# Ledger of designs, part 85: designed miniproteins, single chains

Each design is a single chain, and the fold is of that chain. pLDDT is the mean over its residues in the fold that is shown.

## One batch from the design tools (miniprotein)

Design m3134
Fold by ESMFold2-Fast:
Structure m3134 (fold): chain A 71 residues (1-71)
Amino acid sequence: MPSEAEILLALGEIYLGIANVDEKKGRFDEAIEAYKKAIELYEQAIALGHPEAPRNLEDARKKLEEVEKKK
């Protein structure tokens, strides 16, 4: 079974996917909220020691900055 940190990373990836779909549809407000949720989940995964979560967090932050510029 995955660790709690792995579950949080997976949930973050789900929200990142939701954000990407909303961004492609031009729903920038919804995409921003989903990216923010992914960031929160990745920060929690980092707190629990997930070694890959810092990379996911950085990627999500960059995507959030890019979508905010489009709005």
Scores: mean pLDDT 84

Design m3135
Fold by ESMFold2-Fast:
Structure m3135 (fold): chain A 61 residues (1-61)
Amino acid sequence: SMMDEVRELIERYVEALRAGDEETARAVERELSALMRTMSPEEQKEAEALMIRAMSALARE
């Protein structure tokens, strides 16, 4: 599903941030942004919620 693709991209983004891999982080961010442009407003809101939860978890490490 599209949400499975979002979860995979968020996981890759978090791993890139943990590794300090700015190039990969930027590439994944562009890919996620492109995917989000194809989504409905409801799907975009769900994707944003997933990202917020992932970033909050990373910030607590």
Scores: mean pLDDT 86

Design m3136
Fold by ESMFold2-Fast:
Order: sequence, then structure tokens, then C-alpha cells
Structure m3136 (fold): chain A 56 residues (1-56)
Amino acid sequence: SMEEALRRAEQRGIEAMTKLSPEARERLERDKEVSDPESAENIEYGMEKIEKAGKK
């Protein structure tokens, strides 16, 4: 459906922005605070992987 395609595109955009923008990182950290423990752990793991890659 169109809604699913739009959601996927949004997720891809957020991922690209997170790699380039520190503002996107702050947003993810805020989401981590209000998310479930499992979701928070996944977000943290993703952020750690991005930092380890050390890319701008």
C-alpha cells in the first residue's frame, strides 16, 4: 500500500539524516527515553554502530 511505501521512505530518510546531522542524533536519543526498553536498546545499538563507523 501507499502508506507502507511512505513509511519505508521516511525511515530511510531518517537514517540518512542521522549519519549526516547531529540534530537527528539528538532526536533519536529523545525517542530512546520515551520508548520501550527493547526499542531503546535497539536505538542505542544502532547509534553505537554509526559512531564506530566514524563517518560524516
Scores: mean pLDDT 64

Design m3137
Fold by ESMFold2-Fast:
Structure m3137 (fold): chain A 69 residues (1-69)
Amino acid sequence: MGEEEKKNVEDLIKKGEEAAKAGDWSKAAAYFTAAALIAIGAYLDGKLSEEEYEELIKKIKEAAAKAEA
């Protein structure tokens, strides 16, 4: 099941938030992009349900929006 992929996505979101807090938006954007790509790949591979995928993408979008503010 997609638990490893979820953990990896959540770890990347956290790294993106930490980079944004440090003022490194380019690094933050790279981490958020990596998180989104892993979530998309896991969903296409059937490792994530649609609900799990939507939750992860929502978290990425919210973290990115908060970082830009």
Scores: mean pLDDT 82

Design m3138
Fold by ESMFold2-Fast:
Structure m3138 (fold): chain A 71 residues (1-71)
Amino acid sequence: DLLAKVTEALKRAAYHGDDEAIENVQKAARALAQGKLDEAIEYLRKGLEASTSPEAQKALEEAIKNVEKLK
């Protein structure tokens, strides 16, 4: 459930994100697949800082919140 919510938020962030935000979302997705939750959160935060899209920013904030709940 939480992982599914994170996955959907990452897809939404990638769809609305700039190239740098998309790169950080991809790195976060790989970290999540490896169970590296702290690393995933760091990449999501970098993606949020890089993003200029309000929809991408909202999706990244939701992803960070749900990854924190997995810890």
Scores: mean pLDDT 79

Design m3139
Fold by ESMFold2-Fast:
Structure m3139 (fold): chain A 77 residues (1-77)
Amino acid sequence: KEELKKEAEKKRKEGIKALKEGDNEKAAEYFKEASELYKKAGDEVKSLVYLSLSYYAKGDLEKYQEYSLKAGQLAVS
């Protein structure tokens, strides 16, 4: 689904921009949206990566580590 991947990329870029600007709440929202779009597009690895980054932006380091590890394990499988 080409359009879903392009929308996910747009949300990813907006999340990175928000994170660089110190808007952690907005960054978490964009990364969560990117995660959901990647999941719908069938990209589970990227879905988990951006889900972990949404938790990182929220300050939930336990869930950040959990989903980051899961993404890494899936990527090498």
Scores: mean pLDDT 84

Design m3140
Fold by ESMFold2-Fast:
Structure m3140 (fold): chain A 55 residues (1-55)
Amino acid sequence: SAEDLSPEELEALIAGLDATIAGLEAHIAAHPDDELDRHNLAVLRETRARLRATL
């Protein structure tokens, strides 16, 4: 679980998610008909919010 990660590992994971989300947002802006990518973005955003709440 996220609570089993060190603060440094959790921060690194969140930073990785931030980069992935930014890239996916840019991709969706260029390809707005990609429904699966929009679903994946929503899942990543929810995951990031929950991880940040743990910090």
Scores: mean pLDDT 81

Design m3141
Fold by ESMFold2-Fast:
Structure m3141 (fold): chain A 80 residues (1-80)
Amino acid sequence: MEKKAKEQGEKSLKEGLERFEKEVAELEAQIAQAQAQAASGANAAAAQAQIAAAQGKYDIAKGALEKLKEKREEKKRKEE
C-alpha cells in the first residue's frame, strides 16, 4: 500500500490542485458579487463582512494551492 502512495500522492495532488483552483475561482466570483452589492449601497456593511469572510477563505484556498504546487515541484525534482 505505502509503496503505491507515491503514485496515489501524485494523483491526489492533481485532484487537490483542480479542487483548489475551482474553489479560488468560485470565491473570486463571490467576492465580485459582494463588491457589486456593496457598490449598490444596499446592505453595504453586510456585503463588506461577506467580502472579508470570502477573502479569508480565498487566502486559505490560494495558500493551500501554492503549497500543493510546491509539493508537486519538489516531487518532480526528486524524480529527476
Scores: mean pLDDT 74

Design m3142
Fold by ESMFold2-Fast:
Structure m3142 (fold): chain A 57 residues (1-57)
Amino acid sequence: GALERISAEVAAWIAAQDVVDPQAARDHFKRLLDEAVQRGELSPEEAEAAKARIDAP
């Protein structure tokens, strides 16, 4: 699904970096979620739930 694709894209992006700021990685993930909502691949509710999980300890 869209969440699985976004997770794979974030993992590939992280693997392509020499140094990754954890906050930058979280921001990148959230941006991809927002783009998926705009494309109709995710509901706003699903995107907000995923963002909450990114920010959870």
Scores: mean pLDDT 77

Design m3143
Fold by ESMFold2-Fast:
Structure m3143 (fold): chain A 87 residues (1-87)
Amino acid sequence: MSGILIALARIYMSVGKLLFSKGKYEEAVEMYERAARLLEQVADDPEALALRAEAYRNAAEAYEKLGKYEEAEKYRKLAEEDAKAAA
């Protein structure tokens, strides 16, 4: 089960990165948030925590591009927490 959720989250991450590269920052955030939500279900897996940290970090960058600095800071802190938990 965890493997399927991680695989699907990786697909959302890839789509989000593509959207970000095209300047579609709101759509990119939606994809990263979908990835993070899937990974929340398997947060006891270090691989899932590391991938969720990446999703949160990418969402923070997209929020900065949108001028949403409070959301960016929130997601940056979430990414740091997951990165520490995965280590």
Scores: mean pLDDT 86

Design m3144
Fold by ESMFold2-Fast:
Structure m3144 (fold): chain A 107 residues (1-107)
Amino acid sequence: SRRALVERHLEAARQTVEDIAREALAAGADPALIDEFLKAVEEFLELARGLPVDEAEAYLARFAAVLGEHGAALQEAIRAGDAARINAVLEALIARIRELIEEARAA
């Protein structure tokens, strides 16, 4: 069913985010920023789960796009071991996720 597919996408998103958080922490990211990142993601995913299936699919696609936009920059910063750059990318990513949360609450 489409709802079961949404639930699988939610679990895949959680796993991707946990992998990102682990790699960033290992590369010297601020643990407080990682905590805020994980909290913002869980808040978003719980809001998305509560939406009608079509809206949940649309918000999950937008979330994946946000991760994609910042993912390349984040991976490069991690590879470089540049903690300041990792933190800057995480702050930008958290801000974009917070924007999605506010839009989802309005839906």
Scores: mean pLDDT 87

Design m3145
Fold by ESMFold2-Fast:
Structure m3145 (fold): chain A 66 residues (1-66)
Amino acid sequence: GSLSARAQLSEELAQPVVKEMTAKQKELQERLKAGTPQEEIDRELIERSREGAERFREELRRLEEE
């Protein structure tokens, strides 16, 4: 197999985060097309990356506690 059982579980937990991040990327692209300054988009990207990482850590922690 390409992944161990633990790696597979981590990937499954990452799927919702990846989906949400993709949706957020589309939102940011739409805002950029609407004339939002690049510096504002860059700040939003940094903030969203932090949120994504935090959600992934929380899901992983819940898995360890359950």
Scores: mean pLDDT 68

Design m3146
Fold by ESMFold2-Fast:
Formats: structure tokens, sequence, C-alpha cells
Structure m3146 (fold): chain A 68 residues (1-68)
């Protein structure tokens, strides 16, 4: 589906941009939300992770926010 393609493209960009530990946490959260059909929340999680990283948040802070 178009949503599935957009998720894979988003995760590919995130993998190239984010530290490995943050990306692994994001991918886990995104995959679980996608499994539940919660695509909008999956996109918001990725946007949150990227936003926090660009603002200089630590990997630990970003992971805590994603896992909440």
Amino acid sequence: SAEEEAIEEMLEVAKKTLPEEVFEALERVVRELVRQGRYDEAFRAAKLAMHLYLQGASPEEIRARLEA
C-alpha cells in the first residue's frame, strides 16, 4: 500500500540520519504501530524522533520519549 511504502521510505531516511540505538527504538515502535494499523501515529513517532535529534536531544532522551 502507499502507507507501507511511505513507512519504508521514512525508516530508510531515519536509518541514515539517526544514531543506531535511536533508529532501532524508532523502528520497533513504528513496526508495532503499523501492525495495529496506526499509520498516523507511526509517522508522528518518526517526526518526533527526527525533531528531537535535530534539536540536540540525547539518544537516551529520544528513546525514553519513543518508549513512553
Scores: mean pLDDT 85

Design m3147
Fold by ESMFold2-Fast:
Structure m3147 (fold): chain A 69 residues (1-69)
Amino acid sequence: MAEQRIENALASARKHKEIGDVDTARLTAQHAAALAERYIRETLKDKPQEEIDAEISRHRARAEAAYEA
């Protein structure tokens, strides 16, 4: 499941942050954001571009929070 893959990547990013591996946490969070963007574009293909862009931005914010917190 694509959503579970995104959540697993975010969980991995948080774990790397917790052990002090900030660079790996950032790269893993960026990977999660990329997975989310692909999933959104495939799933919301019939939605207006504004709605697609908003959802992508929301997932990017989640990914940044995973390594910045």
Scores: mean pLDDT 78

Design m3148
Fold by ESMFold2-Fast:
Structure m3148 (fold): chain A 56 residues (1-56)
Amino acid sequence: SMDAELEELRRQLKALGLSEEDIEKLLKTYVENAKTLDAFSRQSKMSLEIQKLLEK
């Protein structure tokens, strides 16, 4: 379910040390992408966005 995906994603993002503001922005984008992308595609996009944030 989407709620389970968001819970797991939030946990992973907190473990990576991201700010609460960055976590909320990423989760909002993930929910928006869920309307047009399958689970695999939106998870792949999220992984890329996390990498970009960690490289800054």
Scores: mean pLDDT 78

Design m3149
Fold by ESMFold2-Fast:
Structure m3149 (fold): chain A 79 residues (1-79)
Amino acid sequence: MERVRELAEQLLAERDPERVLELGKQLVELAAEAPDLAIDALAAKAEDEDFEVSVTATLGLMGVAVALPQEVRRARALA
């Protein structure tokens, strides 16, 4: 869980689209460990003004939705 939290914090602070892509991939791979944290970070980044950052985060969020569809539905129900 600490690793997912660290990656989520790095993703939210990151401004480089290339690094956002790498951090997003790592979050998707570890999403099962802390799905709510991974989903929240990717969803927040998907709203970014930068098109490349937004698209990259959206693809990451779709990756989590494919791997953990119930967790995505659960996170939305709790919000």
Scores: mean pLDDT 73

Design m3150
Fold by ESMFold2-Fast:
Structure m3150 (fold): chain A 93 residues (1-93)
Amino acid sequence: EEEKKLLEQAKKLLTEALQAHLDAVVARARAEGKDDSVEQYEAQNRASIDKLAQEQLDILKKNSKSAEEVLQKAEEIKQQTLAQIAAQEAAAA
């Protein structure tokens, strides 16, 4: 069903945004030599990504009038997350 596919795509985008953010945080901490403290943080946060993505999707569903609007907002969240990561990397270079 089209609506179900749009919601599944939205959850995938939210999951990818959360994974990209965590990867950037972990990479930065490792570059600073904080490997020991980062290992536990990464493991705990990676284990919660699916739950967090589902919670974000549920919030978007409550605040949106259609599956198309949920997908659009999920795309905006991912683009904003990637833009923030790129800006932080550019500032660190």
Scores: mean pLDDT 80

Design m3151
Fold by ESMFold2-Fast:
Structure m3151 (fold): chain A 70 residues (1-70)
Amino acid sequence: MEEAKEKIKKLSEEARKAIDEGDFDKAQELHTEGSKLLPQADPELYELTKEIGEKLREIGDEFEAGKLKP
């Protein structure tokens, strides 16, 4: 669990930085990697990963809505 916790924290920081920089592709990749470790992680780390995932989901939903609307 310790390695998973450390890795998730690192991935969450990197993903948050990528979102701030507008690199959503990298943020999504990092979030996906972190999510795979969630079942092995501290519940507190779930909140950090959830925040990133929610931001990425909102961006994805807006893009899909824009694509469907002319």
Scores: mean pLDDT 67

Design m3152
Fold by ESMFold2-Fast:
Structure m3152 (fold): chain A 70 residues (1-70)
Amino acid sequence: LEEYKKEVIELMKILVEKAKKYLSKEAQEELDKLFEETVEKINKAKTKEEILKIYDEFNEKAGEIVEKNA
């Protein structure tokens, strides 16, 4: 479980870093905050199913940040 959490967090970090290259400073800060909040949720998760659900919510919210700042 802990190894799976680490892998998902690393994946999210890569996605955030890639997206930040194309976003305003304000959008970058929103993404960083979302990433930190999501990492906290993943660390508290008790199952792989919960981690996947949290990851899906992260992708959804990250997409909203990108659209809002387009």
Scores: mean pLDDT 80

Design m3153
Fold by ESMFold2-Fast:
Structure m3153 (fold): chain A 59 residues (1-59)
Amino acid sequence: SSSIQLLEQSKATIEATLKELEEELAKDPDNLRLQIARDIVQAALSFTEEKIKELKEEE
């Protein structure tokens, strides 16, 4: 469905952002700004995954 396609696209973007943040944190692990940003992005990824799962179970 179109909704699942949009969420999969959002998931791909969120995953790319998370990977970049984790790479920066590997260089500067004590950077609180990057830690907070990563936590926010991880929460967004979890929410998106849950919504994809819910929609797929309706099909």
Scores: mean pLDDT 85

Design m3154
Fold by ESMFold2-Fast:
Order: sequence, then C-alpha cells, then structure tokens
Structure m3154 (fold): chain A 70 residues (1-70)
Amino acid sequence: AEELRREAEEHLRQALEAKAAGDAEAAIAHARRALELARRLAVELEGMAEEEARAAADAALARAEAAIRA
C-alpha cells in the first residue's frame, strides 16, 4: 500500500512537471498512471480500518483526478 501511494504521488508530480513544461502528452500519460495506481491503492487498503482506508484512498484518487483535469 505505501509503495503504491509513493509511486502514484511520483507520477502525479511528473504529470504536473510535464504540464508546466508544456508537454501535454506526457502530463496526461503520467496523470492516467497516477489514477490507476491510486485505484489499486484503494483496493489494497480494504484490510485497514474502514474510515482510515477510505480517507487515504479518497485523497489519493482526488489528487490523481485533479492532475488529469488541470
């Protein structure tokens, strides 16, 4: 779970950097990858306390989706 979170955050960071550089294709590719990883993280967090897992998954998904829309 922690590794997937870190990897999703790294792709989100790369998406934002590509956007700033004007590379829309790379920005979209990284944002989509971050979203995929965030969704996989949500599944892996099912074994945690429900409230904590939901909050962590929602935060990760929201960040990835924001990167795609921005």
Scores: mean pLDDT 75

Design m3155
Fold by ESMFold2-Fast:
Structure m3155 (fold): chain A 89 residues (1-89)
Amino acid sequence: MTVTVTFTLPSSDASSVAWYLARPGEPARLLIRNGSVRAPGVRDRFSGSASGKTATLTIEDATPEDSGTYFAVDMATGAVSEPVEVVVE
């Protein structure tokens, strides 16, 4: 199962976007920085892409452990996306 999450910025380059995973009772975990750079310790199935104003997080071969709330932060402006709940069964 492949999961995709997108964030479209109104006026910023999506190459400044960082992606995070939040779970109840845990601090938010950085997954991707600078639009496409995987954070240390993040598994290869996670990838980020940036095209103009659109940032996309892709999770290939998603497992139940990847369930949680995903959100993006524009590191240039501090703008935060609406959170997206992902459920992998």
Scores: mean pLDDT 79

Design m3156
Fold by ESMFold2-Fast:
Structure m3156 (fold): chain A 99 residues (1-99)
Amino acid sequence: MEEKEKQRKANILEIAARLLAVATVLEGDPQAAQDALNSVIEAAKLDDEAAFRAGEHLAQALVSMGRRDEAIAALQKVADASKNPEVRKRLEELAKQIA
């Protein structure tokens, strides 16, 4: 179990770093937004907390670029992928805060 926890923490940090890297590219390429969303969906499959954190980071990046509608849509897709009702509620509240 400890080996799995270490691997999961490494994966979460790696996904967060990738989301930050992709955020800098979103200004130049709309395709990069979809790549970031795919990374967030992958995080949602790893862990409930990872799903929320990855979704929050992606949403904040999109909002900072003026892409609010895309941020809301991304949070909804992450909520669908997580399947955890508490994570879904947190993501929905974040979407309302952005809207």
Scores: mean pLDDT 67

Design m3157
Fold by ESMFold2-Fast:
Structure m3157 (fold): chain A 89 residues (1-89)
Amino acid sequence: EEKIVVLRLEGFDDLETLIKKIEEELAQGRRVVVATTEEVPELVEFVKKNGGEVIRSKEEFKESDAKLYLVVAEGEELLKTSEYLKKHY
């Protein structure tokens, strides 16, 4: 099953909910990609420690008011998501 879930988080109001979502997806063996315009070292370290990826492109994010995106992907979907985020974010 091909599943990409994009969650938008503005600021840090829902950070704990985001972390819980990341834990749930990683526990199911899925790959997690986080795209963010914010410096959130704790989130970045958490994602990397648990085998996820973080994509940061401030130039691509200049056109977006979104401060954080969570993208959950598995296998080939992770590569598609990374290419999509590099192109759009």
Scores: mean pLDDT 55

Design m3158
Fold by ESMFold2-Fast:
Structure m3158 (fold): chain A 68 residues (1-68)
Amino acid sequence: SHMTEQKKAEVRELAARAREAVRAGDPRAPELILELLDFVGSHQDDPEVQRLASELLAELAREAAEAA
């Protein structure tokens, strides 16, 4: 649906910003991750959004581990 595709696009954008911040060692990275989590939490009943978010959050976790 149009609304699901719009939400997925927003999740991808938020995740991309967070990922770039993590890779760059940006002190704003935790804030950007929280923005992503807040958006995902607002759409718990959308399974496509939740699936995409789970995949992108797993990628963020791997990148954060590499940066440590």
Scores: mean pLDDT 83

Design m3159
Fold by ESMFold2-Fast:
Structure m3159 (fold): chain A 77 residues (1-77)
Amino acid sequence: VSAETQALLDEIRELVKEAKEKGPELGLEAEVLLGLAEIAAGVAKVAKDDEFATRLLKKILEELKKMLETGESLLDI
């Protein structure tokens, strides 16, 4: 895992903590996004494709920031 991928994961983890403090529903959605980010990083490590992981993690981070800013669900289950 690249330093950039690790830094993005760490930033996502911090925002997940913030989401959990705001409420259980927002916290659950943030945990799902973190799970997707960890899966993406794991796949990239096995495939040795950090570019895919970096792009996906940046997108997840953007969505998580929007969710925290608006308080709106961004997950379609």
Scores: mean pLDDT 73

Design m3160
Fold by ESMFold2-Fast:
Order: structure tokens, then C-alpha cells, then sequence
Structure m3160 (fold): chain A 61 residues (1-61)
């Protein structure tokens, strides 16, 4: 589901910003567009990747 993948992308971006504001800006500029393209092509694969990345980041916070 593309809408669910986009919500996960927003959650991940916010977590990156919480870890570091500079990392959040870099993510929004360089990584977020790549994830948005991935969501357009394969939303289920994007969801798997984003869920894993969110889990890893939450463990570091």
C-alpha cells in the first residue's frame, strides 16, 4: 500500500531528525527522493526496508 509506505517514510524522516537535525536535512535532500521513487515502483518492498530502518533507529534512540 503506497499510502502506508509514505506514512512510514514520514515516520523514518522524523526519527532521523530527532537523532540529528543535520542528518534530517541530508535525508530530506538526498535520501527521501530515492525512497519516494522506490514507493512509486514497489511500495511493498519500500515498506519492508522502511520498517527495518525504523526498528534499527529506535534501538539507537
Amino acid sequence: DKEEALKLLEEYGKLVEELSPVAGEIFRRYDEPIYREMIEKDPEKAKEILERKIKILKEKL
Scores: mean pLDDT 83

Design m3161
Fold by ESMFold2-Fast:
Structure m3161 (fold): chain A 74 residues (1-74)
Amino acid sequence: APDAIYALGELKSENPEVIEALKKALKDENPLVRQAAAYALGKIGTEEAREALKKALKDEDELVRLAAKKALEE
């Protein structure tokens, strides 16, 4: 669920398993899931998370692109 993904971002978990799960969530068919994954990766803020976010800047959904842009501005 998107809410669970947002919670992972708030915890700022740098666990590799969590980062891998969020990278997979960025490819989900549901734009709400992709938006939550972009937010969570932005909160985590590692170099790997930021590299994953660059792909979300080209997402078909405007809110996913906005979330990735805001995350990468910091």
Scores: mean pLDDT 78

Design m3162
Fold by ESMFold2-Fast:
Structure m3162 (fold): chain A 66 residues (1-66)
Amino acid sequence: KIKLGPQLSAIDTGYKLGTSEENVKKQATAIINQALKEGKSKEEIISIIDEHLSPETKAIVLDILD
């Protein structure tokens, strides 16, 4: 099963190492959509984002939800 928290932490690390914002959005979109298919609510996903992403990466990922 997909573990949302660790995958988001990996995206955060990738962004810090030079992954483009476009690739961060693409990766985060795929992971978030999979979590939604697995029955996670938007509110739960936002909570996990708050726990696992730095403020810079969080701003990029939250744009996907709005």
Scores: mean pLDDT 78

Design m3163
Fold by ESMFold2-Fast:
Formats: C-alpha cells, sequence, structure tokens
Structure m3163 (fold): chain A 57 residues (1-57)
C-alpha cells in the first residue's frame, strides 16, 4: 500500500525487518512452548501426588 511513497527501497527494508522479526519471534515461540510443557508436567505431578514422597521434584 505504501509502495508508492517509498517504492522498491521500502519493500527491501520491510523484507529485512521481517527477517529480523522472524528470528526474534522464533525465540519467543520457544519460551511459549516451554510454558505449555511445564503446565502439562504440573498436571501429571498432580495425579502422582499420592506418590510424592518418592518423587524427587
Amino acid sequence: MIKRKFGKGYKEALKVAEELLEEQGEVKVEAERESIQAHVNSLALGEAKAKKKKEEE
């Protein structure tokens, strides 16, 4: 939409910025995944609460 004002230069800059954002986004997605995994693990621990005496952590 804004290509008329910035032309090709803007398109190239957008592509570079998108690449950088994608790199950072991947790291953020990893953190989100870890959070979900921790939640699932917590649920499993809740079920095994009766054996918590034997569980390490």
Scores: mean pLDDT 59

Design m3164
Fold by ESMFold2-Fast:
Structure m3164 (fold): chain A 65 residues (1-65)
Amino acid sequence: DEEEIKAIETAIKNNPEEIIKALEDLYKKGLISEEEYKEIVELIKNGDYKKAAELILKIKNKILS
């Protein structure tokens, strides 16, 4: 959903360090792969917040499935 993507994008923009920490916690719990974790972190570092938000939403939807 575009609305959810925009909300996640805004959260990344406001506090990228907290989002990266949350992703690290998900990785440590085995809820995301190392590849997914690294890809999203690189997108955040590159300022590609929309793409990072899209991948975060896909992960959330997979965990909830």
Scores: mean pLDDT 82

Design m3165
Fold by ESMFold2-Fast:
Structure m3165 (fold): chain A 63 residues (1-63)
Amino acid sequence: SADELLAEAGRLVREAHEAYQNGDFKKAAELYERAAELFRQAGHDEVAESLRKMAEEYRKKAE
């Protein structure tokens, strides 16, 4: 269900934030990418695109 997708996406966003705070930009990017896919599946395309762009930025920091 959409509610289950949104709950899981929210969990991944919180984990991504923790990874970012720990300086693990690669893990933060991976978690934001997973969250973006769940938001997209739930029909929240604008939120999904914002999270995908955040993940791209964090991947660049990890390099």
Scores: mean pLDDT 87

Design m3166
Fold by ESMFold2-Fast:
Structure m3166 (fold): chain A 78 residues (1-78)
Amino acid sequence: MTEKEREAAREAVRLLQEAGLSGIPRDELVKKVAERTGVSEETAQRVIDRLVEEGLVHEEKIGDKTYLRLAVDVRQAA
């Protein structure tokens, strides 16, 4: 990953941690990560897909939307 992609990954995890168990719609998370880190939505989507593939993020379908939430707290907070 480039440094910008690492920043996007950290921001995605941070936003998901803030959302908690309710999670964030995939499209909303992609846009927020891109907006906050300056990467394209395409790059943000790829970074998020990688987090899902690595098992750090779970995706669940609710209606016609896919919601994302953290599988584990990557900060190791008690």
Scores: mean pLDDT 77

Design m3167
Fold by ESMFold2-Fast:
Structure m3167 (fold): chain A 55 residues (1-55)
Amino acid sequence: SMEDEFKRLSAEFFELVEKKAPLEEIIKKLEEMISVTTDPEAKAMLERLLAQLKA
């Protein structure tokens, strides 16, 4: 399900952040999370985070 995919991608995202992966990899993973997010509020928060990381 998309919810299960979101949980997997979230875990991968936090692993990338913890290991201090390149910003481009973190952004790519965040974009993948946004693509599978069905909750409008969560999607809006993730899109704001994405905008901040790209600034």
Scores: mean pLDDT 83

Design m3168
Fold by ESMFold2-Fast:
Structure m3168 (fold): chain A 58 residues (1-58)
Amino acid sequence: VVLSEEEIERILAELDLSEEQKAAVREFLRTGDPSLLTGLSVEQAEKLRELVFEILSK
């Protein structure tokens, strides 16, 4: 899945993430590699999934 830079930054703004977690999420949203999400909590991962789904449904 290819997201725009603006969509990536919008997702990151909605999540309470550390700088390291933000870097991993940016890379995940560009590459689609789920191994980059191992540093996220279950709640953070679920919120990320919800936000990506909302953006892709528009």
Scores: mean pLDDT 75

Design m3169
Fold by ESMFold2-Fast:
Structure m3169 (fold): chain A 71 residues (1-71)
Amino acid sequence: MTEEERRQRLADILAQKAEEAGHTDYAAEVRRLGPQASLEALREAAKVVGDGNWSPEALERAVAIIRESAA
């Protein structure tokens, strides 16, 4: 699996989990920006929400990490 494939897979996993938790806006943002974000940024975003922490603050931080990396 290439780094590009790993980024796509991790972005898809994060987006799916967000959708299952009812956060469709976060899922859409992750799908849009995830492929352009680094693996490190996606892993950091995953850590922020990984414990099932779907608070607005955690989601805002996770999206910011992905957005900063994708810019």
Scores: mean pLDDT 76

Design m3170
Fold by ESMFold2-Fast:
Structure m3170 (fold): chain A 57 residues (1-57)
Amino acid sequence: GSELRKELLRLIGEILAKIGELFQAELEGASEEEIKKLEEELEELMKKLRELDKEMK
């Protein structure tokens, strides 16, 4: 398989893990600052996914 496919699967795994961290933090009553940090990290991963999608077309 191509390196782009491996990177895509890795990013999807990281996104799922980050979503889990965000839900866990929310359930545990984490600070607004911690929630915002996790949201920003998720946005960064989603940006990388969009960039990779463009390369795969």
Scores: mean pLDDT 81

Design m3171
Fold by ESMFold2-Fast:
Structure m3171 (fold): chain A 106 residues (1-106)
Amino acid sequence: MEEVRERAQKERDELIKKAKDNGIEGLFEAVERLARTLAEIQDALDAGDFSKAEEYLVRADEVIRAADELIKYAEKNGAPQEVIDAARGLRDAAESLKAEIEKRLA
């Protein structure tokens, strides 16, 4: 019983390490890159540059799709809730930004 518990603990720690080394670090980097893209679009809109509004709409939609894929991958691979929450936050931010652009194009 104790040996089985120690083995399970070690296997869990090794899975966590493998997730951190091969999946989670890449997931955090992807989330940061998407956040930077949204910030660049928001800065352009705040500056009153609507000449590329249709391009920004497409880019915001791309962030939504990328965030959805990251969420699915993270959930399927047992990623930390922090990564899932960050990706969900990006998706919500991208949808809000898309809605703002659509209102200004209408």
Scores: mean pLDDT 71

